# Designs tried in a protein design run: designed miniproteins, single chains. Part 85

Each design is a single chain, and the fold is of that chain. pLDDT is the mean over its residues in the fold that is shown.

## One batch from the design tools (miniprotein)

Design m3138
Fold by ESMFold2-Fast:
Structure m3138 (fold): chain A 51 residues (1-51)
Amino acid sequence: SEHEQFAQQLVDEGLISEQQAKDLARSLEEHGHPVSSAQAVIDVQRRDRAA
């Protein structure tokens, strides 16, 4: 799913563990949160850390 792909990106970037990624994907899907909103928050955090 799109939520699983998003969570896997966080694992690849070293932000969370694989188990946390599965829990996150399930939580986002169950609460109906769009991946785009979660992705935007992560993108802002990454830019702030790079700046």
Scores: mean pLDDT 67

Design m3139
Fold by ESMFold2-Fast:
Structure m3139 (fold): chain A 96 residues (1-96)
Amino acid sequence: MLEEAKEWIRRTLIEAGVPQEEADALVERLVKEHPEDVSVLSFRALIEKDKVYLTSANEKLRDALIEVLSKYKEVVELTFQEFADLAYKKYGLDPE
């Protein structure tokens, strides 16, 4: 659902250190300009103290997230396979 996707994006941004007002503004912009891209929720993120590891199948969502996140943390863009390998190595999570 679109509302769940909006909340997921907002939560991810806030956890990465983005102020709530800026996170809300980005979510509103993405919903207005690219509602279909937001609704499919085609990204994953791992948030660390100094870095955010990001993978996305959607270029518009990816670019918008990198623009905002890079102001607060170093963004490391990964392929889905690289992201899956990192998640498994660091957290023992098997990405199904």
Scores: mean pLDDT 76

Design m3140
Fold by ESMFold2-Fast:
Structure m3140 (fold): chain A 61 residues (1-61)
Amino acid sequence: MEPSNEEIILAFQEAIETTTDPEKRERLVAELDRFIARHPDGVLTPEEREELLKLIEEVKA
């Protein structure tokens, strides 16, 4: 299933909220903040979409 850019951002935010490890949570918040700073209009490249999905997977693992 091909998620939209908005769906990926929402999934990332949900991963932050559900993460119980404070170190992982801080890392996800920092990564999201840096990403938003680079892409204020919310435009994601396919490679960047995959990077965010990989970070979500790391939190789940």
Scores: mean pLDDT 73

Design m3141
Fold by ESMFold2-Fast:
Structure m3141 (fold): chain A 66 residues (1-66)
Amino acid sequence: AQEKLDEGKKLFAQGKYEEAAKKYEEAIKLDPNYAEAWENLGKVLEAMGLFPKAKEYYEKAKELKK
């Protein structure tokens, strides 16, 4: 899970938002309770202008951090 998260962060830094989102989704498939992956997926979607979906994933990440 961490490896996919790190790959996603690198792609996000390069502006490759679609590829970054894919890596974060793979991290979530491996560990659905991985709050950091949900949070970073939210950041990618926000950067892509997908605000309602980004908010949903941010809320999921907050629930998992409690």
Scores: mean pLDDT 80

Design m3142
Fold by ESMFold2-Fast:
Structure m3142 (fold): chain A 80 residues (1-80)
Amino acid sequence: SNLEKGKQYLDEGKYEEAIKYFEKAIAEDPNNAEAWTLLGVAYLKLGEYDKAIEYFKKALEIDPNNVNARAGLKAAELKK
């Protein structure tokens, strides 16, 4: 799946490629909180803190108890 390909690129440190596949996963299912969270992680790894914050907040709109999205949001806000 696009989500699994994105995760593979993320694990390899290929953040721009990971973003492309997470965007495809979101296009297929806009309510996939995991895809929004992983998009935030990829932007956080690229140092794009404002974009990371935006995408973690989107994940939390879908799933307010998402531990990874909450952790990512705090990490991105501390870097800003």
Scores: mean pLDDT 90

Design m3143
Fold by ESMFold2-Fast:
Structure m3143 (fold): chain A 78 residues (1-78)
Amino acid sequence: SLEREIDEGIAYILIGVGNLLASKGKYEEAAEMYKKAAEIGEGEVKAEALENLAKALEKLGKYEEAEKYRKLAEEARE
């Protein structure tokens, strides 16, 4: 559907912005972008956003929260 395609596109743009922020060491801002991508996306794009969110959270020392989002990423692929 058109709505799904638009949401998927927006989610990938947000992941890209998050990746750019993470490359600059801005992990808190990157995590915010990945959260937004995961809220909009479904399936594989949601899983990718949640995996990147978990990695950003690990960089922030939030290991328990990171593990939670990794499990959600696995669920999103199902």
Scores: mean pLDDT 88

Design m3144
Fold by ESMFold2-Fast:
Structure m3144 (fold): chain A 119 residues (1-119)
Amino acid sequence: AAPPPVTVVGAVLTAPDAGRSSAELVEEARRLALEAAEELGLLDDLRPVGEAGSAAAGTGVATFDTSEEARATVTATSVTVRDGRLVYRVHDVTTGEEVRGELDPAVTDGRYTLELEGL
């Protein structure tokens, strides 16, 4: 039977930093998704089906409104399981920006990979 859908919503407070780019946002979203999946024990339920199901990774450009300067940015992370894959969504509540992707646990190298669809 298919596992029931599980949703985790977490809030992370981050301040705008001169070193934070769209690539760093993507990496932060990846880290939050992996942490949420680990806390829920979902990593053991994620298995690639014949390695034939990887979605194409999208590269997006997230633009920050730097006018907020010293204000904390609030992000909300949502993680769900669909068809044996972990689907994640990280939404920046302050800017309205969103990063979405799927976690496909790679058998190679013993690590999990995140695939991103469009920013």
Scores: mean pLDDT 42

Design m3145
Fold by ESMFold2-Fast:
Structure m3145 (fold): chain A 90 residues (1-90)
Amino acid sequence: HMSPEELEVEIAYALGLMTAALIRRIAEQSPDPEVRAQLMKLADEFEKKIEDLYKKALEAVKQGNVEEARKYIDEILKLSKEALKKADEL
């Protein structure tokens, strides 16, 4: 079954996807169509970046490179925090 390292990658990715979903929910509640469009674009661009990092993290785990996988996990978490801050500023 899933290794501990693979589980950490999956948890980080799930948190990233939840972040995108939360930003989209904020967009749906916005009365300003321009703000809605900016939030939806932010969520889409963020989700694309998170998906790329997720694939890289899984490949690192597959290669036994735990240190590299950890860097991608940290980047997913950092980008998630940054995306939420940007959403709050819109």
Scores: mean pLDDT 88

Design m3146
Fold by ESMFold2-Fast:
Structure m3146 (fold): chain A 64 residues (1-64)
Amino acid sequence: SPLVREAEELTRRLFERMRELGASPEQIRAAVEQLATWLVEETGDPRVGEAARRVARELLRELS
């Protein structure tokens, strides 16, 4: 789905930018939850929220 791909890409960019700014894993997690909620509200598709959360979990795990 194009919307799912865009959600994944947007989440990766948010993660990278927040890491560059020195954000903690907790701050990144909170920001991704806000993004996921907003994406579901805007698209009506819960899959975009789950895609954002999945990408964030994968990227945060790589830091551990």
Scores: mean pLDDT 87

Design m3147
Fold by ESMFold2-Fast:
Structure m3147 (fold): chain A 99 residues (1-99)
Amino acid sequence: MIEEAIKYLEENFDKYEDKEKAKEIIELLRKAKKAFEEGNYDEALKLLIEAQKLALELEDLELAAMALRAIGEVYEAQGDLELAEEYFKAAEEVLKKLK
């Protein structure tokens, strides 16, 4: 999910009016991916929560949903399955607003 969010941002970069904010989200997601791969789940969560907040400021609901799914994957990796399900459900609810 984190890699998918980075790819989405890179493919859609030209559509953003606030390119500096979009670039900041890319950097946050890259740092979150590294933290997740290193097993630093607390750092990964912090970075993903900030990325999700900035995605909402960009009014990009697809990106916000991708960040929520990534947060769910971190909780799943920690063994917190209940919290993971809540974040996956939150991502699905955000995507329903795109209709």
Scores: mean pLDDT 85

Design m3148
Fold by ESMFold2-Fast:
Order: structure tokens, then sequence, then C-alpha cells
Structure m3148 (fold): chain A 55 residues (1-55)
């Protein structure tokens, strides 16, 4: 459980980093969408595992 929470926190930091790059114009919208999709998939998988362990 603890490791899952830490991984989710790490993914949150990556989301912020991507948002900053998008806002500054360093990253095109399409790349931002692709990276966010990957991160959201990982978060969803971690949330599912967390629910299984806490249920």
Amino acid sequence: VREIILEMASLGVKEISLAVKRLTGEMPQEEYDKEMERINKEIKELEEKKKELLA
C-alpha cells in the first residue's frame, strides 16, 4: 500500500511538470496529450491495486 501511494505521488509530480511544459510552449499539445494518457493509465492501475488491497 505504501509503495503504491508513493508511486501515485511521483506520477502527480510528472503531471505538474508536463502542465508547466505545455504552458511555457516547450511541449506541443499532441505530445502533452500522449504523456498525460500514459500517466493517467498508470494512476488508474495503481488506484485499482490500492482498492483491492484496502477492500
Scores: mean pLDDT 76

Design m3149
Fold by ESMFold2-Fast:
Structure m3149 (fold): chain A 69 residues (1-69)
Amino acid sequence: MSEGERAYEEALRLLEEAREALERGDVETAKQLFDRAFEVYVRHASKLSEEQRAELAERFRELGELLRE
């Protein structure tokens, strides 16, 4: 697996864990996982494909909206 592919999978996993934490009502853990996913995203952005970047951006937008509610 490429470094970009590994970073993409890690960011997706962290975003899914954040969503699960939010579903449990653990907003603090959800925010921490969201921030970690974003750090992975920006650290490896140059190694992600345009499609992977677009997909992650959409997932960040969706979860970020939920975290405001």
Scores: mean pLDDT 83

Design m3150
Fold by ESMFold2-Fast:
Structure m3150 (fold): chain A 55 residues (1-55)
Amino acid sequence: MAPSLEEIEKRARELGLSDEDIEMLVRAYRLAQRVASPEDVKAAIDALLTELKAR
Protein backbone atom coordinates (compact mmCIF):
# COMPACT_ATOMS: atom_id res chain seq x y z
CA MET A 1 0.00 0.00 0.00
CA ALA A 2 1.16 3.54 -0.70
CA PRO A 3 2.17 5.47 2.43
CA SER A 4 -0.44 7.99 3.60
CA LEU A 5 0.19 11.73 3.42
CA GLU A 6 0.03 11.79 7.25
CA GLU A 7 2.82 9.16 7.50
CA ILE A 8 5.01 11.10 5.07
CA GLU A 9 4.54 14.39 6.98
CA LYS A 10 5.24 12.59 10.29
CA ARG A 11 8.49 11.07 8.97
CA ALA A 12 9.61 14.43 7.57
CA ARG A 13 8.93 16.17 10.90
CA GLU A 14 10.81 13.42 12.78
CA LEU A 15 13.81 14.03 10.48
CA GLY A 16 13.72 17.73 11.44
CA LEU A 17 12.83 19.01 7.97
CA SER A 18 11.65 22.61 7.56
CA ASP A 19 8.03 23.46 6.71
CA GLU A 20 9.27 24.39 3.20
CA ASP A 21 10.84 20.94 2.70
CA ILE A 22 7.68 19.26 4.03
CA GLU A 23 5.55 21.27 1.56
CA MET A 24 7.85 20.21 -1.30
CA LEU A 25 7.61 16.55 -0.21
CA VAL A 26 3.78 16.73 -0.01
CA ARG A 27 3.62 18.28 -3.49
CA ALA A 28 5.92 15.58 -4.90
CA TYR A 29 3.82 12.84 -3.25
CA ARG A 30 0.56 14.17 -4.71
CA LEU A 31 2.10 14.36 -8.20
CA ALA A 32 3.57 10.82 -7.93
CA GLN A 33 0.21 9.40 -6.77
CA ARG A 34 -1.33 10.52 -10.10
CA VAL A 35 1.23 8.77 -12.38
CA ALA A 36 2.89 5.90 -10.46
CA SER A 37 2.01 2.61 -8.78
CA PRO A 38 1.89 2.47 -4.93
CA GLU A 39 5.22 0.60 -4.91
CA ASP A 40 6.91 3.24 -7.11
CA VAL A 41 5.49 6.06 -4.99
CA LYS A 42 6.89 4.45 -1.82
CA ALA A 43 10.33 3.98 -3.43
CA ALA A 44 10.40 7.59 -4.70
CA ILE A 45 9.38 9.00 -1.30
CA ASP A 46 11.98 6.88 0.54
CA ALA A 47 14.67 8.15 -1.88
CA LEU A 48 13.55 11.79 -1.50
CA LEU A 49 13.52 11.55 2.32
CA THR A 50 17.07 10.13 2.21
CA GLU A 51 18.25 13.07 0.05
CA LEU A 52 16.54 15.69 2.26
CA LYS A 53 18.04 14.12 5.42
CA ALA A 54 21.52 14.27 3.81
CA ARG A 55 21.23 18.05 3.31
Scores: mean pLDDT 70

Design m3151
Fold by ESMFold2-Fast:
Formats: C-alpha cells, structure tokens, sequence
Structure m3151 (fold): chain A 58 residues (1-58)
C-alpha cells in the first residue's frame, strides 16, 4: 500500500520509531497516505534536525 511506501521512507530517514508513529497516525485518522511531495519535505526538515543533533552529541 502507499502507506507502506511512505512509512518505509520515514524509516530509512528517521528510523523505525518515527516510522511507527507515522503509520499509526495515517491508519488512525483514516486518511489516505500523505502526498509524496509533502512527506519528502517533512523528511528533509527532520533530517536536518537529526543531523544537527547528531553533530552536537558527537
């Protein structure tokens, strides 16, 4: 399903914890999967946040 496709991208970028949250949100709201473009924008924003956090922790 498209939900699986979106969740896979979240898992690859932010890890399984975030992917699980996204999956639950999409399923519970009964909405279709997020538009790919919007999902990718959110992914990039979070990736930058994680990169900055990782740099601080190192």
Amino acid sequence: SKIDEIVKKWEETFGPEVAEIVRKLLEEEGVGPLPKEKAEEALKEYEKLLEELDKLLE
Scores: mean pLDDT 64

Design m3152
Fold by ESMFold2-Fast:
Structure m3152 (fold): chain A 65 residues (1-65)
Amino acid sequence: SEREKAIAQAAIAILAVAEGARVRFHEDGTIEVYVEELSEETRELLERMKEIAEKAGLKLRLHVV
């Protein structure tokens, strides 16, 4: 549902801010996350974001910049 997608996007945004990652939300439901390095802590947070996105029917893409 729209509500479930909105809640998932909000949760992902909060997790991204905590990790210092940049995030972009697209109209098609794709979420792009940008990180500078993949530390173990960053990987664990990204796995949580991925689970949240998948449960809401959203696609998560990771970019290391």
Scores: mean pLDDT 79

Design m3153
Fold by ESMFold2-Fast:
Structure m3153 (fold): chain A 63 residues (1-63)
Amino acid sequence: MKYREEAEKLIQEAKEKGVDPEKIEEAWRIFENALKRAQTLSPKAAEMIIKNALERLKKAVEE
């Protein structure tokens, strides 16, 4: 839940900054795939994967 809200904020900020829509779409797709994979894992492993995906999303939309 918390990570989802952070990801949504990052996407909104990226759109406001005029980041390439294709780049935003690709970054979000990667994040969503991580969320799907996390559903089949233990809570601890799921949190780690989601955190890593969130950090990758931040880097992808920073510039």
Scores: mean pLDDT 78

Design m3154
Fold by ESMFold2-Fast:
Structure m3154 (fold): chain A 92 residues (1-92)
Amino acid sequence: GAATQAGIAAAKATAKARGGSLQATVDGDTIRVKVTGLNARGLTAAMLYLIGLELDGYEVQVEIEGDTLTATVSGLSDAQGQQLLLHLADLH
């Protein structure tokens, strides 16, 4: 929805400004986000956040390769999708 799309635009800008990148796609209720340039602390914080979403009952898949984190999350509201994207971008 509109909040998630606004979140994608803002998150991309934040990640770029902090020396990394963020790409996201939305398909129905599923958000796939790819974040690059996270340090070890940022990757740990991202993993803890995503584990929290899984414990809350959302479907979460995570892949880490070097400094790149790819997450697929299903079942989020439009506002929660925006929060996910902004949170991950802020971890740079």
Scores: mean pLDDT 85

Design m3155
Fold by ESMFold2-Fast:
Structure m3155 (fold): chain A 65 residues (1-65)
Amino acid sequence: SEKEEELRKLLLEMGLSEEEAEEVVEKAKAKDWDGMQKLVEPKARESGDVDLAQRVSQLAAEVAE
C-alpha cells in the first residue's frame, strides 16, 4: 500500500528504526492505537517536530482504514 510506505518513511524521518517503523505499521493496521502510541510518542517528543508527528498520526489512521 502507498499509504503504508509513506508512513514507514515518515517514521524513519522521525528517528524510528526500520524494525520499529514496521511494528508501528502493523499496529496501525490492527487498530492497536495504544501499542502504536507507545512506540511513536517518545520519538515524536524527542524530535520536537509537531508537523511531522501530526502527519504520522493522520497517515496511521488512513492505514487503519
Scores: mean pLDDT 81

Design m3156
Fold by ESMFold2-Fast:
Structure m3156 (fold): chain A 96 residues (1-96)
Amino acid sequence: SEETAEAGKRLLELMERASELRRELAALAAQLAGDPELVAALEATIAELREAMGRGARALQSGDLEKMKEAAEEVERAVRRGEEVAAAARAALAAA
């Protein structure tokens, strides 16, 4: 259906954003090797994004509208949390 196609497109766009953010967080973790607490937060956030993306991929494979909507909300929440962690990491680098 058209609604299912739109939900799938939204989920794919969110998963692309999550993939980009995961790469940024990994680069920040490498730069912040001297701050073990912040590195741990970055690694935990990368793991959360990976798990949300895994659920997103399964939802896309199912073609189920409600599962894709639920997965999109999960990926979007993980992206928002990841953006907050990335902002904290960038602030720590600027202060060093």
Scores: mean pLDDT 88

Design m3157
Fold by ESMFold2-Fast:
Formats: C-alpha cells, sequence, structure tokens
Structure m3157 (fold): chain A 94 residues (1-94)
C-alpha cells in the first residue's frame, strides 16, 4: 500500500509497491492458467502463463507451468526454453 507520506520519503517505496502489485497480478494469471490447463484449453493456459512470467519473471513455478502448457499444446521447443529459464532462476537463488 502506497501512502502519500511514505511516497514523499523514498522513491524506492513506490517501486517496491509496483513490484508487489505486479507479483499479485502475476499470481492471478498463473492461477487462471492452471484452470485453463485443467479444462484442456492449453492455448489459453499458455497465454495466461506468458502474462504471469512477463509480470514476475523470477517466479520459477510460473516458468515450469508455462513449459508444461507448451508441451501439452505441442510446442516442445518453447517448452524446453521455458523449463531452462525456470531452472536458471532456481540455480540463481542458491
Amino acid sequence: FTKEAERAKKDGDEKLSEEFEKQAISRRYVLEGMEAANAGDYEEAVRLFEKGVELDPENSDAWFNLSEAYRLAGDEEKAKEADEKGQKIIEEKQ
């Protein structure tokens, strides 16, 4: 939550709030993507997971879900690329 007094104290607080909002919206896209995948709509699942990783590119779980959705949609090359990105994020956080 951005308060007027907090915004006046630090520019970094505004950026942190924006990052938090992006992470929340990303999680919503990931959940909707899971619902689409469970319904067998793999193309819609790919679209939703792509939005999720655009908003939170550090979410390795979203990259792995995107990889699985690409495989189910028949795009093995993009599935491999998404899996590699998810693995790299996990290694980077060690």
Scores: mean pLDDT 77

Design m3158
Fold by ESMFold2-Fast:
Structure m3158 (fold): chain A 88 residues (1-88)
Amino acid sequence: EELRKKFEELAEKAAEIDPELATQVRGIGERILEAVKRGDKTEASMLAVAGALLLVGDAIEYWDTDPEKAEKLIELAREFIKLGDEAV
């Protein structure tokens, strides 16, 4: 429950920048929790990396137009990896 709440809070922060990205990040967070519940730590770890890369990819798109948003997305990517590690 606490980890689910943290993933949802991270998705809400992403929604302040990009609501479409936030929906994708939330979906990956739910898949991480499902993988952990099944005992599939490898899938959970791969999904955590995938979610972080999605956030980094969006940050690259903002780098020329809004560096502040890009930096925030990189911060969220680091937080997402940390939550993935906490989950396994």
Scores: mean pLDDT 84

Design m3159
Fold by ESMFold2-Fast:
Structure m3159 (fold): chain A 58 residues (1-58)
Amino acid sequence: LSDEEIERIIASAKEVLATRDRTLLLAARHELEEVLKQRKDPELEKLLEEIDATLAAL
């Protein structure tokens, strides 16, 4: 994964967080877990934690 691809994934995850849609959040969670298996990125890890917290609060 390139830095540009990571930035786009981050932007997409932030948009999904703003929607608070459970289906979109679950899909984004799965995608972030797969990306993090290939590349450890602290902002992606924080976004995954935020998605998990949002899902727990829904």
Scores: mean pLDDT 82

Design m3160
Fold by ESMFold2-Fast:
Structure m3160 (fold): chain A 61 residues (1-61)
Amino acid sequence: SEIDELEKELEELIRNKAPREEIIKKIQELVDALKKAKSTDPNKQQALALLESLLNHYLSS
């Protein structure tokens, strides 16, 4: 699925120590995809909340 692919891409960027800008963009893409999907999966809902928090932290710092 699109969400699963975006999750794998984000993990690869983090593991490869990609530039912060690329990580931020990927987090934003994943957040947008999760919001559009309106997933009922509790794990995906928790991931969305954590990713939104992480994105805001990166953007505010």
Scores: mean pLDDT 79

Design m3161
Fold by ESMFold2-Fast:
Structure m3161 (fold): chain A 65 residues (1-65)
Amino acid sequence: MEDKEAAREEAKRAIEELRELLEQTEDPEDQAFLQRHIERLEENPEDEVTVTLARMTLASAKTAL
């Protein structure tokens, strides 16, 4: 049960970091990429797989940008 709450908290943090990157990003393709992952997390914050993918996406975006 705690895993669901942990996933929601991680999703919240990931959304915050993705939104911060979105504000710093000027490339439309990168903006669309980040926005899709924010939307996915907002729809499924309890899904550990979605949270994990978002973290990987965040790491990749930081490296690419």
Scores: mean pLDDT 72

Design m3162
Fold by ESMFold2-Fast:
Structure m3162 (fold): chain A 64 residues (1-64)
Amino acid sequence: SEELRELLIEQAKEALKKVGKDEGFDEIEVKQEGDTTIVATLKKGDKTEVYKFDIETGELKKVE
């Protein structure tokens, strides 16, 4: 169901935003890339971290 997929994406986006805030990042950008992937870009001063989350597998991967 497209409705279930959209709900999972929104829940994952909110979870990633919360994690970034709890970790003390100053700027958090969360975007959907394709149908099942969410990309989170976290910034704090000169530090930038990028994560990819797959809603089907639940895998969270840090991009170097």
Scores: mean pLDDT 80

Design m3163
Fold by ESMFold2-Fast:
Formats: structure tokens, sequence, C-alpha cells
Structure m3163 (fold): chain A 117 residues (1-117)
């Protein structure tokens, strides 16, 4: 069974940075696609970042230039680093992990990030 738990949310000052970590069990991160979505009340859900098993990355337009997605295959983990945070980045961030080997999509319960002016 594949499990995902996000961490690294909380309250951060505007202009600061945050690292969100999708702790993954039951799947090899090097054989998985990881993607992040952000959801805030009254706003449409948005794609934040993705990293495919073959190392291809993409970023949503609202965070392009401020986000970095990376993985540590030896540690079986991944990271979403957000910099130059804005109040509009306030959202719950959900990590999705698609395991190509197990043909399973797993999602976490979300990490809440609050950015204060």
Amino acid sequence: MVQVTESGGGTVAEGGSARLTPQVSGADIAKSTVFWIAEAPGKPARGVASLTADGKVSYGPEVAGRATISRDDAANTAYLDLSDLRVEDTATYYAFVYSGEKLVLAAGNGAKLTVVA
C-alpha cells in the first residue's frame, strides 16, 4: 500500500520560504511521478509542481521562478521548496504520488501553509 504524508506547512512571513516534504512509503520515489496541487477556499485548485520518474519537472505559472521540486532517490523522499512567499500562496498543498511499478495513485491529507503580511 502506498502512503503519502505532507509536512512543512505552518505560518510563514511574506517574503520568506517554506519546504514541503511528501513522506512516501510503499513506493520507490525514483519510479514514481510526484505532483503538488494547492487549494484555497473561494479559489480554483491550481497545479504547483510536478516531477516525473525520468526527472522532467514543470511548475504552475503562479509559482514559476519561486518553486523548486526535487527528489532524493537514496532517501526515498522528495521536496517542494517555495521562496519569496506571497499572501496569495496561502493554501492547503496536497502531494500526489503515482507509482508506475504498482500502478497506484496515492495522495496525502494536505499541508496547510499560511503566509502573513
Scores: mean pLDDT 82

Design m3164
Fold by ESMFold2-Fast:
Structure m3164 (fold): chain A 81 residues (1-81)
Amino acid sequence: KEEVIEYLEKAQKAVDESDVPEEVKIEIRKLLKKALDALQNGDFEEAIKYLRKAKELAEKNGLEEAAKYLEKAIELLEEEK
């Protein structure tokens, strides 16, 4: 649980420190917010769906480090079920 939040924080930092367009940063932040809200509600499957969308967007924009952290968060959530 704590490790998942840590990976989401690392992914967000990697996105914020990147040189991708602000529109991409906003969309990834929106997806991470939805994932976090789902986690707070205990909706692990919903959280995984939003994290997968954030990872796809990160990959499409060459954010390899952010995508790696998002994959780690997804793996941890899949182990919690």
Scores: mean pLDDT 83

Design m3165
Fold by ESMFold2-Fast:
Structure m3165 (fold): chain A 64 residues (1-64)
Amino acid sequence: SLEEQLEKRRKLAREIVDAMEEALIDFISEVTGVSREELRRIWEEGDSAALDRYVAEAIKKLLE
C-alpha cells in the first residue's frame, strides 16, 4: 500500500541521514584526530559552532 511504501521510504531516509552523519564524523575524526565519541557528543548536543570549527580544521588539513 501507499502507507507501507511511505513508511519504508521514511525508514530509508533516516538510515541514509544516519549513515551520512557517521561518514562526516569519521572523516573529521580521521583528518583532525578528534575522537568519534567527542564529535558525536557535539553533534547530539547541537553545538554547531564547535562542529563548524572541526569542519574548518579538516578542510584546512586537506589543503596542506
Scores: mean pLDDT 80

Design m3166
Fold by ESMFold2-Fast:
Structure m3166 (fold): chain A 111 residues (1-111)
Amino acid sequence: LSKEELKELAKAVEEELKENPNDAELLYRLGYLYYLLEDYEKAKEYFTKAIELGKGELKARAQYYLGLAYAKLGDYEKAIEYLKKAYENPEASEELKEKAKEEIERIEKKL
């Protein structure tokens, strides 16, 4: 998707959120779109809300991407914290746990 298409998708999800402000799936989608747009501060805001309201795999995925957003912002301590939360989440898929572990190891090598 182009940057312009990602911006249009983000606007569409924002309109849906006006009607459903506590929808964890929409909050997660908006966080992910801002992550792809490299707006890591907005990505953090929406992933944080998705974690507060979400459960299961959705919460684990939001924890994983919040960790990645912190890493992009240079906050490696918070990045590892949230990646560990995703890795330790009993409802996380094995694929997500493996990705979280790989990202933790990658960040630790940069320190």
Scores: mean pLDDT 89

Design m3167
Fold by ESMFold2-Fast:
Structure m3167 (fold): chain A 64 residues (1-64)
Amino acid sequence: MSEEELWQEVDIALEIMNAAVYKRAGDKEKAIEEYKRLLDLARQSSVPDEELIKWAEEEIEKLK
């Protein structure tokens, strides 16, 4: 695994955490924004995690 791939996983984990914090605080708009950033990071990966992408899309729809 390259350093770039490792840092992508860290960035994804941070966005998941940020989205969860905003969701718990009731800030739906900020939670959606963090999930959208997560989707962008996941889609830009050399090996996209399709389950993670689907989960994030479903979380965005639940918050709309």
Scores: mean pLDDT 77

Design m3168
Fold by ESMFold2-Fast:
Structure m3168 (fold): chain A 75 residues (1-75)
Amino acid sequence: AAKEQRTYVKRDVGGKIVTTELTYVTKGPSGEVLVTEKTADGTVKESTATEEEVKKRIEELKNDKNALSVASSDP
């Protein structure tokens, strides 16, 4: 399947736990990906990106100095 979901958990500068859910699906042969990023406060950001941009965002979330855990959701 072309759909994948990952959950990243980090501690904010104020000590608050922040959860970011990242969901993406490959839209077609051009490599375009629909990205949905949701934070714990209910803010949702939707965009279309390339696979390289998605990988960059994943690395940003994974390598955050306050990162606590990474998990993936599997249907």
Scores: mean pLDDT 63

Design m3169
Fold by ESMFold2-Fast:
Structure m3169 (fold): chain A 75 residues (1-75)
Amino acid sequence: DELRELILEYALALTEPSEREEVEEGVEKAVEAVKRALEEATEEWTKEQAEEELKKQEKELRERLEKLREEEAKR
């Protein structure tokens, strides 16, 4: 599972040990949502469109993680 491992590795690299459980659960839930969206899209779209959507969702998840860190840094 490329998406799960990549996002989880990225999130854990930026996370303190005490926060790992919450971040890991959040990443798992987000990955499941992306997989579900891709699975639904695959039936209607071409393989290229489905892969492009997966990349888009991965980018959005990365941006959300960065935004969370920015909010913590601002406080």
Scores: mean pLDDT 67

Design m3170
Fold by ESMFold2-Fast:
Parts: C-alpha cells; structure tokens; sequence
Structure m3170 (fold): chain A 68 residues (1-68)
C-alpha cells in the first residue's frame, strides 16, 4: 500500500518531512503523496506542522504497528 509506505517513511525519519522529501524517499509523485497525506491527516494518522511539513501522530504510530 502506498499509504503504508508513506507512514513507514515518516516513522523512520523521526521528524517532520515535507511533501517533496516524502515523495523522494517513497518514489511517489508529489501529487500522489500530497493526496494521500490529506487523507491520512483527515484520519488523524499524520498532522501538518506549520513551516515543517507533516509528521506521524501517536495514532499513526499505533496504526503502523497494527499493520506490521
């Protein structure tokens, strides 16, 4: 799943990542990455950090552990 790949990439980083950084690390387009991040944000699995990009929420970390 592309969404799981995004969440794993964010978990490995341990810091906020920009859409561009996530796209480069996952091999996805920026458009695809941005669309998936908006969906994940609506589900509370990631959050936007003003001026820094996106990071995993605690809920997002738990979700990943359930999938792995």
Amino acid sequence: SRKIKILLTMGEAGRPLTVREIAERTGLSQSTTSRHLRELEKKGLVERIEGKGYRLTEKGIIYLLEKL
Scores: mean pLDDT 86

Design m3171
Fold by ESMFold2-Fast:
Structure m3171 (fold): chain A 66 residues (1-66)
Amino acid sequence: SKDAALAAVKEAVATLIAAGHSLDDVLSAVDTVATRLKGQGMSQADADAIKKEAEAFAKKLVEEKK
């Protein structure tokens, strides 16, 4: 489901940030995952929503690490 995909992407984002990856690298990875989800039959709207929420989550985690 969309919610399960979002949860998995957020978990991956948290892991990458904890491992010391840059925000730019994480945002690039999120874009790649969103493109892959569209290729697997997810709607443009759902993939864009996941990307937007995952990007916001990544930015929040990086800000909290400061």
Scores: mean pLDDT 82

Design m3172
Fold by ESMFold2-Fast:
Structure m3172 (fold): chain A 75 residues (1-75)
Amino acid sequence: SEHLAIAESLLFLGEAYFRAGRYDEALALYRKALEQYRKAGDEKGVARALENIGRVYEAQGRLEEAARYFAEAAK
């Protein structure tokens, strides 16, 4: 679906920003990807986006927020 293609592109761009240490930009892109995966009904994509949001919070030292996103991704 179009929503899946958009979500995958947003996730890919978010990963690039994350690797560059640009955490706020990565977070914004991952949140947009999450929205698109939810619209597509792609449960695996939703979990992947949530896991990546958790990784951003972990990288920022926001460990309680990271744990909540990882727990949500595991459901």
Scores: mean pLDDT 90

Design m3173
Fold by ESMFold2-Fast:
Structure m3173 (fold): chain A 73 residues (1-73)
Amino acid sequence: GALKSEELALEYAKLGDEAFKAKEYEKAIEAYSKALELYPDPLVLLARSHAYSQLGNLEKAEEDLQEFQKLKE
């Protein structure tokens, strides 16, 4: 059967985590971005923020961290 949007988001988040562990940060960002389009998970925002930071994109890292704080609080 087809996965629900939340379940599909978890699959993309897992792909992002695997890419992040492999230090494939651009690939991690793509996967996390797809996960976030399907379901706004604060932990995925935090993970994407870390991936942006590893690439030196501090502006995007800060934007995701601010959104994480809004969803966490």
Scores: mean pLDDT 84

Design m3174
Fold by ESMFold2-Fast:
Structure m3174 (fold): chain A 81 residues (1-81)
Amino acid sequence: LTPAQQAAQAELAALAPEAEAALAAYEADPSPEARARLAAIIERVADILLAAAKATLSAEEQAKVEAGLARVLAEARALLA
């Protein structure tokens, strides 16, 4: 793995307990606050992945990753709304 990919994996691993807690809270009480917490976690994951892409990919490849992540985030927001 590149250093940027290793950093991304470490950040995702550190985020996993927060993601698990957010999901458990949502399953126990699917409130607007719990949905917002899950949405915030999803956006942080996307930011970590995009940072890794910016460190390792060309500008053209970065644009494709950004477009793909934007689509996934829009779908996730729709599902959590």
Scores: mean pLDDT 76

